# Ledger of designs, part 27: designed miniproteins, single chains, continued (3)

Each design is a single chain, and the fold is of that chain. pLDDT is the mean over its residues in the fold that is shown.

## One batch from the design tools (miniprotein)

Design m8973
Fold by ESMFold2-Fast:
Structure m8973 (fold): chain A 67 residues (1-67)
Amino acid sequence: GEEEEIRKRILELIGEILDLIGDILELEKELKKTTDPKKKEELEKKIKELKEKLKELREEIRRLEEL
């Protein structure tokens, strides 16, 4: 039923979130090692974009939980 489909979608979103957190952590690790100001700014922008994506995925889960 619909509840089973919602549960499956939530589990898929959790998987996407875990992968995204892994990507963010690797970029933050690179950022800490970076001394070039331009490269540092590019990494910070990329991390910000991934964190916005993470926020969107969490909001989708919240919406699905309300169904």
Scores: mean pLDDT 85

Design m8974
Fold by ESMFold2-Fast:
Structure m8974 (fold): chain A 65 residues (1-65)
Amino acid sequence: MEEKKKELLEKIKKASDEATAVLNRVRQAIDEGRPITPEERARLGAELDEYIQKIKKYLNELKKL
C-alpha cells in the first residue's frame, strides 16, 4: 500500500514538472518577444492538458488508498 502511494506521488511530481516545463517554454517566448504561432499554441495546450489529466487521475487514485 505505501509503495503504491509513493509511486503515485512520484508520477504526480513528474507530470507536474513536465507541465511546468511547457509553461516555461511559453514564458521564454514571451520574454524574448517571439510570437507564438497558432500551431505551436495548440500543441503546447494539448501537452499541458495531457499532464493535467494525468495529475487528476493519479490524485483520484491516491484518494482511494
Scores: mean pLDDT 81

Design m8975
Fold by ESMFold2-Fast:
Structure m8975 (fold): chain A 92 residues (1-92)
Amino acid sequence: SAALDEAARQLEATLRAQGFDVQAQVRGTTLSLTITAPNVSSLIALALKLIGLGFDGFEVQLSIEGLTLRVTIRARSEEELLRALRQLIEDL
């Protein structure tokens, strides 16, 4: 949806402003993120926020390789995914 695509772009812009490299992709009710952090502290802080989002109606899978975080967020609906994206942006 256009709203999800715009929210994903807003998330990318917010993370880039904080020194991360990020690519976001939306497929149905799934958000995939590839994020490269500027340092280990920033990586850990972001990973903890993403884990926190994962316990209330969202499935969150993440893997870390060096400073790169790969995240999949799966929601029950596009509306819930949009809510998760908005919450993530607000919590950054």
Scores: mean pLDDT 83

Design m8976
Fold by ESMFold2-Fast:
Structure m8976 (fold): chain A 70 residues (1-70)
Amino acid sequence: MIELSDEEKEEFAKRTLELAKEAEETPDLEKQLELFKKSIEILKEILKKRKREEELKKLEEELEKLEKKK
């Protein structure tokens, strides 16, 4: 599993809270999935900014596995 520092967790939670609220408030499943994808991009950005290369690689590997297996 991807392990985040307390500061990274706080930043991720703050940035994704608005996306999570928007996802709960929209009845459109496709829109909810788009917002989820945006939250993953925010996580990648946080990991890049914090130079957490190992965790970024783990996240990218998990996403590749999901895409590859379909």
Scores: mean pLDDT 72

Design m8977
Fold by ESMFold2-Fast:
Structure m8977 (fold): chain A 55 residues (1-55)
Amino acid sequence: MEEIKKDLLDLLSKVDGDEEEKNKVKKKLEEAIKNKASLEEFKKIRDEILSLYKD
């Protein structure tokens, strides 16, 4: 759980794109951490972060 939190926060910090969308995903990630969400929820958040990366 700690590794996935760190990895997702690091991944989000490296996003080069829309600041509003980035902040939306950041809030969702922070809520998931606060609520001790399942691995499936963190995987969904990861996919959302990855969708923010431009090719």
Scores: mean pLDDT 73

Design m8978
Fold by ESMFold2-Fast:
Structure m8978 (fold): chain A 56 residues (1-56)
Amino acid sequence: AAGEERRRDLAIDHAVRLLKNGKSIEEAAKQAGFKTVEEFKEELKRRYGIDPEELQ
């Protein structure tokens, strides 16, 4: 849904900023509302084209 996608975009943007500031992938995933680091990494790669390991 459009509203859910917008919330995801905001959560991902915030998580990306955390990674760029040197926060762990685990903290970024938790702040973005993901239950696991794996789900967070897959969401970044598949929907946003972002490799979280490249953000450090």
Scores: mean pLDDT 72

Design m8979
Fold by ESMFold2-Fast:
Structure m8979 (fold): chain A 95 residues (1-95)
Amino acid sequence: SAPLPLEEQQELTLALLREALANADELAAAATPGEAELIAAWRRFVEALLAGDGAAAEAARAELLAAMRRMGASDAELAAFEGLAAALERLLAER
């Protein structure tokens, strides 16, 4: 049970992020103001990752965490997202 090669992990991650962006437009159309802010911050984060812009990704991650906190996310949910976001940033930095 060897993990996927780094390049394959990057390609799969990029494909999933592109699909997630397409779904964000549909979700935003039915969103509350707080949900719309969360979706917009998440979209900026994904777009920054797709562009390879680490500084923009870090800024968008901070905005997303702040929006999640305003929406009532628990410390555990915030920590889980921060861990995932940091892992995605590291994975895509080497492309």
Scores: mean pLDDT 79

Design m8980
Fold by ESMFold2-Fast:
Structure m8980 (fold): chain A 58 residues (1-58)
Amino acid sequence: AAAEAEARAGEIGDRYLPTIRAAKQVLDENKDKPDDEALEAASAAGVATYRALQAREA
């Protein structure tokens, strides 16, 4: 059912919330820079946060 899919999407979103927040934070800090530079920085921050969370789990 759609409700089950939405519940799982919510759990996934909650799990990735720190990664999303890190990327958004870097985007906000670099919004005055060129789009490509800001996106690259945000992407790097998101990936770094995700990997740090995985390393803590391992």
Scores: mean pLDDT 70

Design m8981
Fold by ESMFold2-Fast:
Structure m8981 (fold): chain A 83 residues (1-83)
Amino acid sequence: MSKEQLDAEVEAALHLMNAALYRKIAERYLSKGDFENAKKAYEEAADHYRRAAEILRQSGGPDEEVARFERLAEEYRKKAEEA
């Protein structure tokens, strides 16, 4: 593993961690009836999944993982629109 590949994997992992965090934040805001902040949190989650997918695609990561994170990005973007 090169330093460049390691850096890409770490960057993607950090985006996935942030996506998971923003999902939980959005769910908490929804439970409180705070739709505006829930929407913003879902938009952040979607963006982080999209960025993780792009990093993995460019670094030659597994197509299955890239597709999964692209689907998650679309899912949470739609949730943001519905909030």
Scores: mean pLDDT 83

Design m8982
Fold by ESMFold2-Fast:
Formats: structure tokens, C-alpha cells, sequence
Structure m8982 (fold): chain A 77 residues (1-77)
């Protein structure tokens, strides 16, 4: 919640509208979910099991990585 509010403010400061910021955050969430599915398949576990094994700090790091990937794809495409 607080991380998303911070990201939204940063995006708006960078010149994105509220709607564009919300879309980027939503895409980052979808990328994070997709990444969890990939990891779950590799480890032979469920997404729920992976989430249970991760600390809150590790979850934040993964979400930040997902956001960076979404941003790079938009700049490259």
C-alpha cells in the first residue's frame, strides 16, 4: 500500500498522469504475478508456497524488480 503510493507519486512527479501511473503499477503487479508463476513452476511449488517462504523485504525486492522490467519494456518498445 505505502510502496504503491510512493511509486504513484514518483511517476506523477516524472510527468505521468494519475491514470498512467495506476496503469504502470497494475502492469508491475501483473509482471510480479507472472514472475511468481515462473518461479513456482521451476521449483515444483505453488505460488502460495513461494509467497509463504518469502520475507516481506524479499517480496518488496521482487516487486521492485518487476516494476523495473515493465519500465524497461516500455522504453525499449
Amino acid sequence: MEIEERLRKDLMTAGYSEEEADQLIEEARKEFDRFLDEVAKILGKTKEQILAELSEEEKRAMLNTAYSRVRRRRQAG
Scores: mean pLDDT 72

Design m8983
Fold by ESMFold2-Fast:
Structure m8983 (fold): chain A 68 residues (1-68)
Amino acid sequence: STRDGLRERVDELAAKLQEAIAAHDWAGVVEQIERLREVKLEAEAAGDDATVQRVDAVIEQASQQLNA
């Protein structure tokens, strides 16, 4: 289903984002955050509030790690 696909994409992008942060690959960090924002727009259009909250949590966690 669309919801299952969005959930899977968020988990995949979150993993890639963490890999980019660990590698100090700032271009990769920006790319994964942009892709997460695209998934958030699709989730908002689908009324998938759980996926929207998940994306926001992933981006917030990454922001905290980058400001450490």
Scores: mean pLDDT 85

Design m8985
Fold by ESMFold2-Fast:
Structure m8985 (fold): chain A 86 residues (1-86)
Amino acid sequence: EKQKELERELAREYAVRGILTGALYFEAKRQGLSEEEIERILKAVDEGDEKTLEEFKARVSPEIAATLDALYEENKRIKELEEKLK
């Protein structure tokens, strides 16, 4: 049952994305980013706007930059799994 395996994998990836989003929000706020800046970053991740993400990574701490990279790659994995479920 390849379908059920892909569905379980996708559910795990959604959970990981949620954890990374929470970690990004917490760390960014701790480092003094505004809610508007954090929302703009999250929107760029969701939309796959690589250029905007690179611009943000140049302006933020290495910890935030690493979390952004992880979220971007996580969204790519989710899209691949969603495509396989079509």
Scores: mean pLDDT 79

Design m8986
Fold by ESMFold2-Fast:
Structure m8986 (fold): chain A 117 residues (1-117)
Amino acid sequence: MSERELQREIAEAMARMILSVGKIAAENFAKKLDKESAEKIIENTDRVIERLRAIAAQVADPETRARLEALVRELERKREEMKKAAEAGDAKKVAEAMEAIGRTLAEAYRLVAEAEL
């Protein structure tokens, strides 16, 4: 197994884990809106956005950098959607935003891992 193949397999496994955790969180929000949990996820998403911006600035490949910056913008949009849904008490929209955040994080993780950062 090459180091590249090993990194790809680890990235895929971690991305699947991120998707699974995000789906579980979304299902929990759909059953009962916990505003404190939603606020913590928004705060953690803000921290991840800051880290991804710092990583993007260090990426030498312009294509990979542009893709990572697009994922950061997607996270910012979904984070704002989740915040507004939580303030409105809309459990279903919070769940949808949570799933979208999970998918975007999984894609960002794959991209960062494959870039060997």
Scores: mean pLDDT 82

Design m8987
Fold by ESMFold2-Fast:
Structure m8987 (fold): chain A 70 residues (1-70)
Amino acid sequence: MSQRQQGVDNMQRVADRAIQNNSSVDNLTTMRNQFDHRIQQLQRDGSDPSTIQRVQDVRQRLQREVDRRR
């Protein structure tokens, strides 16, 4: 439980840093795809809904940033 939440927190920090540092669209797209895979894994593992929601929220922010950039 706590280990999965720590992993999600680290993913969130890395994603937020990439967004703030204006990382390339390719990097943001790669991160978004990694988050999509993580969401599927968490759902398959029967993880806590709040943990899944946190990953989904970060993935959505990455998608919005990709859509805003070229």
Scores: mean pLDDT 76

Design m8988
Fold by ESMFold2-Fast:
Structure m8988 (fold): chain A 59 residues (1-59)
Amino acid sequence: NPRLEELEKRAKEYAEKLAKYLGKPATATVEKIDENTAKLTLKVGDFVYETTVDLKTAR
């Protein structure tokens, strides 16, 4: 799914920027839930943020 791959790429880039800004390790993972929805997990140090992303609008 090209939209899922693009979301993963952007999430990783955002995590790298956050790591530099906060001085903490940051990782982003994307898990496909269905054909139109993915789960994004962003971990920054001990903080974990989870959200769902509509793959129809993600680029």
Scores: mean pLDDT 76

Design m8989
Fold by ESMFold2-Fast:
Structure m8989 (fold): chain A 82 residues (1-82)
Amino acid sequence: SLEERYKQLKEEAERLIDELRALRPHVPPAFQAEIDATIEQARLALEYLDSSDLPPEEKVKLAERIVDTLRAQLERARALMA
């Protein structure tokens, strides 16, 4: 169901946030600030979606974009670690 898909996407977002936190100490200070901003924006966006009256289809679509943003940032962090 869309509700199950949304739940799975939130769980994936939390997993990616945990991975970014784990990498944070190993990246340059300027990029640590980028990671902090990305995590905070993702959390605020997920809280907004949870409290919103948006249709389930739109919640899934927006949650997928949050996950994609977190994945992109994680790959950038990994690239900086060489």
Scores: mean pLDDT 88

Design m8990
Fold by ESMFold2-Fast:
Structure m8990 (fold): chain A 97 residues (1-97)
Amino acid sequence: MLKPATAEAIEEILRSRVGAEPQIFESVEITEVEVEGNVLTVTAVLTLTEEAKDPSVRAGRLTGLGLRLMAEYPVLKITFEESEDGKSVTLTVVAEI
């Protein structure tokens, strides 16, 4: 059964995943947290290593992160937006609380 989403729980998963894959992710920064009714939106910026410049490696790791979030929380939507230099990805997670 899925747990209710909280900003703290989502941040913990993001930080845990970044720490587990330091060859792909350099850091994570939570830039925005918004609650509207029963919907939580968390926006984070993931800073990527040089190893993660390969789009196929990056896509696989980001997909794994999304699947982990969906396995534990009632996630409605996840989006990934890459920076022009390929050095960061903006992740937006929308979940029920």
Scores: mean pLDDT 74

Design m8991
Fold by ESMFold2-Fast:
Structure m8991 (fold): chain A 86 residues (1-86)
Amino acid sequence: PLYRPNPLLAKVLREAGETRETYTLNEIMTALINYIEKKKLFAGPENGGLVDTRGTLLGEVFGKDSIDWSDLEGIVELILKQATLV
């Protein structure tokens, strides 16, 4: 299935180098990982999948100061609230 990101999520995807109008869920997740790596938002290996989103566009999109990237179901739920199935 393809998803159309909302305007805020689309800004994050553009910062990750994405230029498309619609994406699969896997493509959105890959782009978000690229964004996190580019902005160096991972808290470090000792903190598992914890991502510091404070003061970032990603934090604005999800309304969170931190997200646990190891919680794949939670991450999927957050993404689906910011994108429309097409």
Scores: mean pLDDT 79

Design m8992
Fold by ESMFold2-Fast:
Structure m8992 (fold): chain A 58 residues (1-58)
Amino acid sequence: MTDEALRLLAEELSRETGDPEAVLFERLRAMTPEQLEALLAYLREAGREDVVAAIEAA
């Protein structure tokens, strides 16, 4: 996953949690590929396909 895709994901999570985007970005960079895929699968099942598509396009 690209740094640009991780930033888009951090922005979305920051809007939902209220945590700083920079903190979330660093946390996402520390995740394994398996953890990132599980998160994307959760977003798809939650009906957030728009977010997943934006991340995959970055």
Scores: mean pLDDT 77

Design m8993
Fold by ESMFold2-Fast:
Structure m8993 (fold): chain A 89 residues (1-89)
Amino acid sequence: HMKEVLDKAIEVLEKAITELVKAGRMDEAQRLWEILKKAKEAYKQGNYTEALKYVLEGLRLAIDAARRLGNTEMVEELQKALEEVEKAL
């Protein structure tokens, strides 16, 4: 079930990037995009554990950024994805 956890985490991170861009948080959006790119590359190589580690890093960054924006809904969605990733590691 690592693939399902990864697919959901990647989707939530892509949504977080979109919200950061809309909020003008371009530096945070760029850092998150770079982390997500690494996660996707690991995923393509079948390195699910490595991909999970990158999405974990991305989720922690995204949660902090969403909290600074006061986007409580996004924080909750990201935290739920984080819990699933931590269970899969």
Scores: mean pLDDT 87

Design m8994
Fold by ESMFold2-Fast:
Structure m8994 (fold): chain A 61 residues (1-61)
Amino acid sequence: MKLYRVTVEEGKDIAFAQALADAGIDIVAVLGPGEFLVETDDGAKVKEIAASFGGSAELIE
């Protein structure tokens, strides 16, 4: 598994979490409003979903 730090627009948190759940991706931690730690082997999918909510995903590990 790879670890991604994901940022999305404030107020998009619930919609983003639902989109990840629909894709079968789990949130490891909530770092703050619009900021999440996500663990997945599908980095392309995480980046795609983050971009859909005005954000980005950065590979940490």
Scores: mean pLDDT 81

Design m8995
Fold by ESMFold2-Fast:
Structure m8995 (fold): chain A 88 residues (1-88)
Amino acid sequence: AEKYLKLGEEYFKAGDYEKAIEYYKKALEEAKTDKEKARAYLGLAKVYLEMGDKEKAKEYLEKAIKLAREIGDTSLFPELQELLEKLK
């Protein structure tokens, strides 16, 4: 999952949103921990927001927030909050 999370981020930064989505989805499928799933959902939310798909961005962001809260991982909260503000 970590390798696919990194690839998703690299393609997202390169502007290749189709490959970013592909690798974030692979990260989600291969995820062994809820933290990896939350990071994959956050990545998908960021990609869909940049593509202008606010509905999918919000859906994935809500999934990421729920998982991050369930596992008590506060390290993701600043990025989750920033993205949530962009979806206003």
Scores: mean pLDDT 82

Design m8996
Fold by ESMFold2-Fast:
Structure m8996 (fold): chain A 68 residues (1-68)
Amino acid sequence: KEYLEKGRELFEQKKYDEAIEYYNKAIATSKDPIIKSEALNLRAEAYRKQGKLEKAAEDFEKSVELAK
């Protein structure tokens, strides 16, 4: 919850590396598959902004799997 909010703030500031760190914390600490799915989707967007397309694709795939 709080990690996702901080990650989004950093993403909007174009601080993608810092945003990814907070999304990593959200993924690692959350037991809720919906929160994990959202964190993976947001991390994928950050990777995409950095041109890390393979990592972005992997996170999008994992996000979809957890959302079902």
Scores: mean pLDDT 83

Design m8997
Fold by ESMFold2-Fast:
Structure m8997 (fold): chain A 58 residues (1-58)
Amino acid sequence: SDEDIRAYLENLRREARELLEQKNFSEEYKEEVERQLEEALRELDVDKAIEIYADIQL
């Protein structure tokens, strides 16, 4: 369901935020990642969110 997808994406967004804080990226990069995650959550785009999360871990 859309609600389950949203919950999954919200959890992924929380984990992404924790990674951004741990790796101490620039504020510009953090803002761009947050923008992209908000867009993915709005569109319920799971594939996009996973791609963004994977890029942070590199």
Scores: mean pLDDT 82

Design m8998
Fold by ESMFold2-Fast:
Structure m8998 (fold): chain A 66 residues (1-66)
Amino acid sequence: MKLLVENIGDVRRLIGTVLRLIGDPRFKVSSAGENKYIVENVGSEEDGEKLFEELSADPNFKVERI
């Protein structure tokens, strides 16, 4: 599963989240432009769904499955 994550609020939340996900071996993170990142789940399906729910619950992020 791949997610497009865009910051629509506080950029500090995006920076903290990206740094956390880069350190997590279950996920691959790549830049998709300014304030946009692609997060690829290489762990379990449950890990990917939980991440999607977590990121989608944050009002500072717009999250899309791609």
Scores: mean pLDDT 83

Design m8999
Fold by ESMFold2-Fast:
Structure m8999 (fold): chain A 66 residues (1-66)
Amino acid sequence: MTEKQEKALELLFKAREAYLRKDYKEAIELAEEAIKLIDSLKEKTDFDIDLKKRAEQLIKDAKEKL
């Protein structure tokens, strides 16, 4: 994995932990940061697309709780 992919995965993991703590604002911010890193990649793999979908779903779920 690239360093950007590892960082995006770490941010998504932290976003999930924030969601579980009901810190929906932090969960959204962390997931949005993960998406920004993925979008900065010139070429996207299926792994990158999956990470982005997971981050987008988490943002949707967190916004529904606000």
Scores: mean pLDDT 82

Design m9000
Fold by ESMFold2-Fast:
Structure m9000 (fold): chain A 63 residues (1-63)
Amino acid sequence: DPEVIATLEAAIRVTEKSAPAERVEALREALRLAKAGDFDGAAAVLERAGLTGLAEAVRAAAA
């Protein structure tokens, strides 16, 4: 889903500038899963990283 992918790519670009590497890694893993079509897995990775708003956005965009 191009909207989910675009959202995650934008989040990575913003996060790379000021956030810890662990958060960037979680966003990159979520993007990898979303590109593979695993939107539930992507949302779960984001939730574990404390990015609940992004997880909800991924689920909503994929529905």
Scores: mean pLDDT 78

Design m9001
Fold by ESMFold2-Fast:
Structure m9001 (fold): chain A 65 residues (1-65)
Amino acid sequence: LSKIEIIQEGALKARELMSEGKFEEGKKVLAEAMLEAGLSKEQAEEILSAKNLDELGKKASEVTA
């Protein structure tokens, strides 16, 4: 899978978890997908530091743009 495909699949799974109220699990899934795609631990920790969906979306957009 390409880097973008791994991140997109992770983002979709994270979104599903968050829609079920599993925000922390969703962040972990997204962070794991970013690490799998070759992003740094620091970037993954940035995603895990998001406190709400708006922050998460902004941080994810910044590291995947």
Scores: mean pLDDT 75

Design m9002
Fold by ESMFold2-Fast:
Structure m9002 (fold): chain A 99 residues (1-99)
Amino acid sequence: SLKERIEELKEKTIEHSTPEDQKIIESWSDERLRVLIETAERLRRIGDFLDELLEILKKYPSMNPEEQEEARKRIEELIEEEGADKEAVERFIERLLAR
């Protein structure tokens, strides 16, 4: 699966690159490609995290106090799952939910 993911990433990157960039990409080591795939998977997880966070934030002002408490718990769980800087993200979320 990792080799297939490397090939897919390489193909997609080449499709959106200049001919000069394509030569550079073709010269990338397997190690560099692995780091790029791991980074892409982390960015995908961050994207999913942000999408869920935004959906909660959109609904938060219309929530009752019980729903708001459940939403806060879900946000805390999302922060913990992503291994993000809990204190930094908590301060950011408190600022967004403060009203």
Scores: mean pLDDT 65

Design m9003
Fold by ESMFold2-Fast:
Structure m9003 (fold): chain A 67 residues (1-67)
Amino acid sequence: SGLEELLEKVKKSAEEAVELAKEGKEEEAFKLLEETEEEIKKYVLPQPLLDKVNEILEKARKEVEEL
C-alpha cells in the first residue's frame, strides 16, 4: 500500500541523512529530515505507523547531531 511505501521512503531518507552528515553535510542532512517530516504531515497515519515514523526520524536526527 501507499503507506508501506511511505514508511520505506522515511527509512531511506533517514539513512541518506546520516550518510550526508558523515560526509560533513550536516545542514543538508537536517534539511532532508525536515522535508521528510513535512511530506509525512500530508498524510493521516494510523498511530502505530506514526509512532514508528517518528522513532526513525528521531533516531536519525540524534545520529546527525552526534556527528
Scores: mean pLDDT 82

Design m9004
Fold by ESMFold2-Fast:
Structure m9004 (fold): chain A 69 residues (1-69)
Amino acid sequence: MLEKLKANLEKAQQTYNDKKAEYDRSKAEMDAALAAGDLTGVARYYQAEGDYNKAKWDYEVYKKKVEEL
């Protein structure tokens, strides 16, 4: 059980890092698109923000479970 929780924490941490990078990139793309009058970046930005927040929550949940052992 502990090994499975640690594996889930590692995966959640990797996902968190990946989604954070995607979120940062989507914000830069949205800002550039808005400066050009293009709104297509807005939806991608909010999707990336949601994915980042979900990954952060999953990471914190698994981290807490490992700490409570």
Scores: mean pLDDT 78

Design m9005
Fold by ESMFold2-Fast:
Structure m9005 (fold): chain A 67 residues (1-67)
Amino acid sequence: PSKEEIEKEVLESLAYMVAGISAVAAKTAEDKEKLLEETRKQLEKLREKGVSEEVIKEALERVEEAV
């Protein structure tokens, strides 16, 4: 794989990690809406770095399912 492809895969993995951690946190979070908003902001930053919209949507859906 090219360096660009590897970097993209790493960023996509980070998006899923953010979603996974946020989903676990959502189960015990006092303010679930605030957690969702912060998660959306972090995922949007990853989108700006080149993560595909499809990956961002899937990651966000996983967090929303946990709320």
Scores: mean pLDDT 75

Design m9006
Fold by ESMFold2-Fast:
Structure m9006 (fold): chain A 66 residues (1-66)
Amino acid sequence: SKEEALELVRKAEEEGINALLFVTGNTLTVVHGDEQVTVEFANREEALKFAEELKEKYPNVKVYVS
């Protein structure tokens, strides 16, 4: 869920570590260490928008698009 993805991003920020975000099709995967959360969106544009919003709010976020 988006809430689980957001919690992983916050956890990474709190630990001073990068959260890696991968956008593939309409899915977004958040990776922090050995933890991973995948979120499926209605379309690719919504997935990209969510990733961009997280990148703007959290300086530790790195976004990769495929």
Scores: mean pLDDT 84

Design m9007
Fold by ESMFold2-Fast:
Structure m9007 (fold): chain A 80 residues (1-80)
Amino acid sequence: SAEEEKLAEELAKIIKKYSESGDLEKLREEIIKLLKKHGFSEETAQAIADEIIKNIEKLKKLSEKELIETIKELLKIYSN
């Protein structure tokens, strides 16, 4: 959906910004904040943030398009 696309794009921008700075604590905080703004529970937002951080070295090397698609697939796993 357009909402999923927008969320994935916003998450990709946050990942790129904070992974370049090396501030994984800020990355985690900003991911959780954004997901909660989009209606995810605290527990689900934390689980998604943990998965992103666990894979951050791989994710930061992806193109923006590949990163967005990867995030969309991750969100599908947690949104049912």
Scores: mean pLDDT 84

Design m9008
Fold by ESMFold2-Fast:
Structure m9008 (fold): chain A 56 residues (1-56)
Amino acid sequence: ELEIGEGDPEERKKALRELLRRLGVTDEKEIEEQLKEYERALDDLLRQAARLAAEE
């Protein structure tokens, strides 16, 4: 999905899995591992964005 609900973790996970498959990741284990890494990266990005927004 290109549109996901407002920060719903389950919907975000589904969207990320679909994105990974479209990027050519076909191994289910690889998808799950990448998903876990992207969840951490997204959390870090959101924290960074919040700090930058407050600094603006």
Scores: mean pLDDT 68

Design m9009
Fold by ESMFold2-Fast:
Structure m9009 (fold): chain A 110 residues (1-110)
Amino acid sequence: SAAAEQAARDYLTEAMRALENGDYEKAVKFAEKAVELAAPDSPIAAMAYTVLAQAYLKLGDYEKAVEAAERSVAADPDNPEAWEILATVYEKLGDKEKAEQYRARAEAAR
């Protein structure tokens, strides 16, 4: 519904604000609400998954960061931020080959 789409956008805005302010747990909660209300594979869903991935990365939850970032690039493969999150996680995990591969994907998406 139009009301659900607007609510998804409002939650995404609050998630991005929480992320910018360093409130990563709040960013997760609002981004999860945005995903719940957004149409599957929509631009709003892709952006909400990117915020969710970034928040989990900041919290050190690398497994959830990867899952969210993979959902973001599945919805929008032209999203360099989500590819950069994947590269950063794999670099922190010591997987240099995957990190370099995902950085190349991020560069191609720019």
Scores: mean pLDDT 87

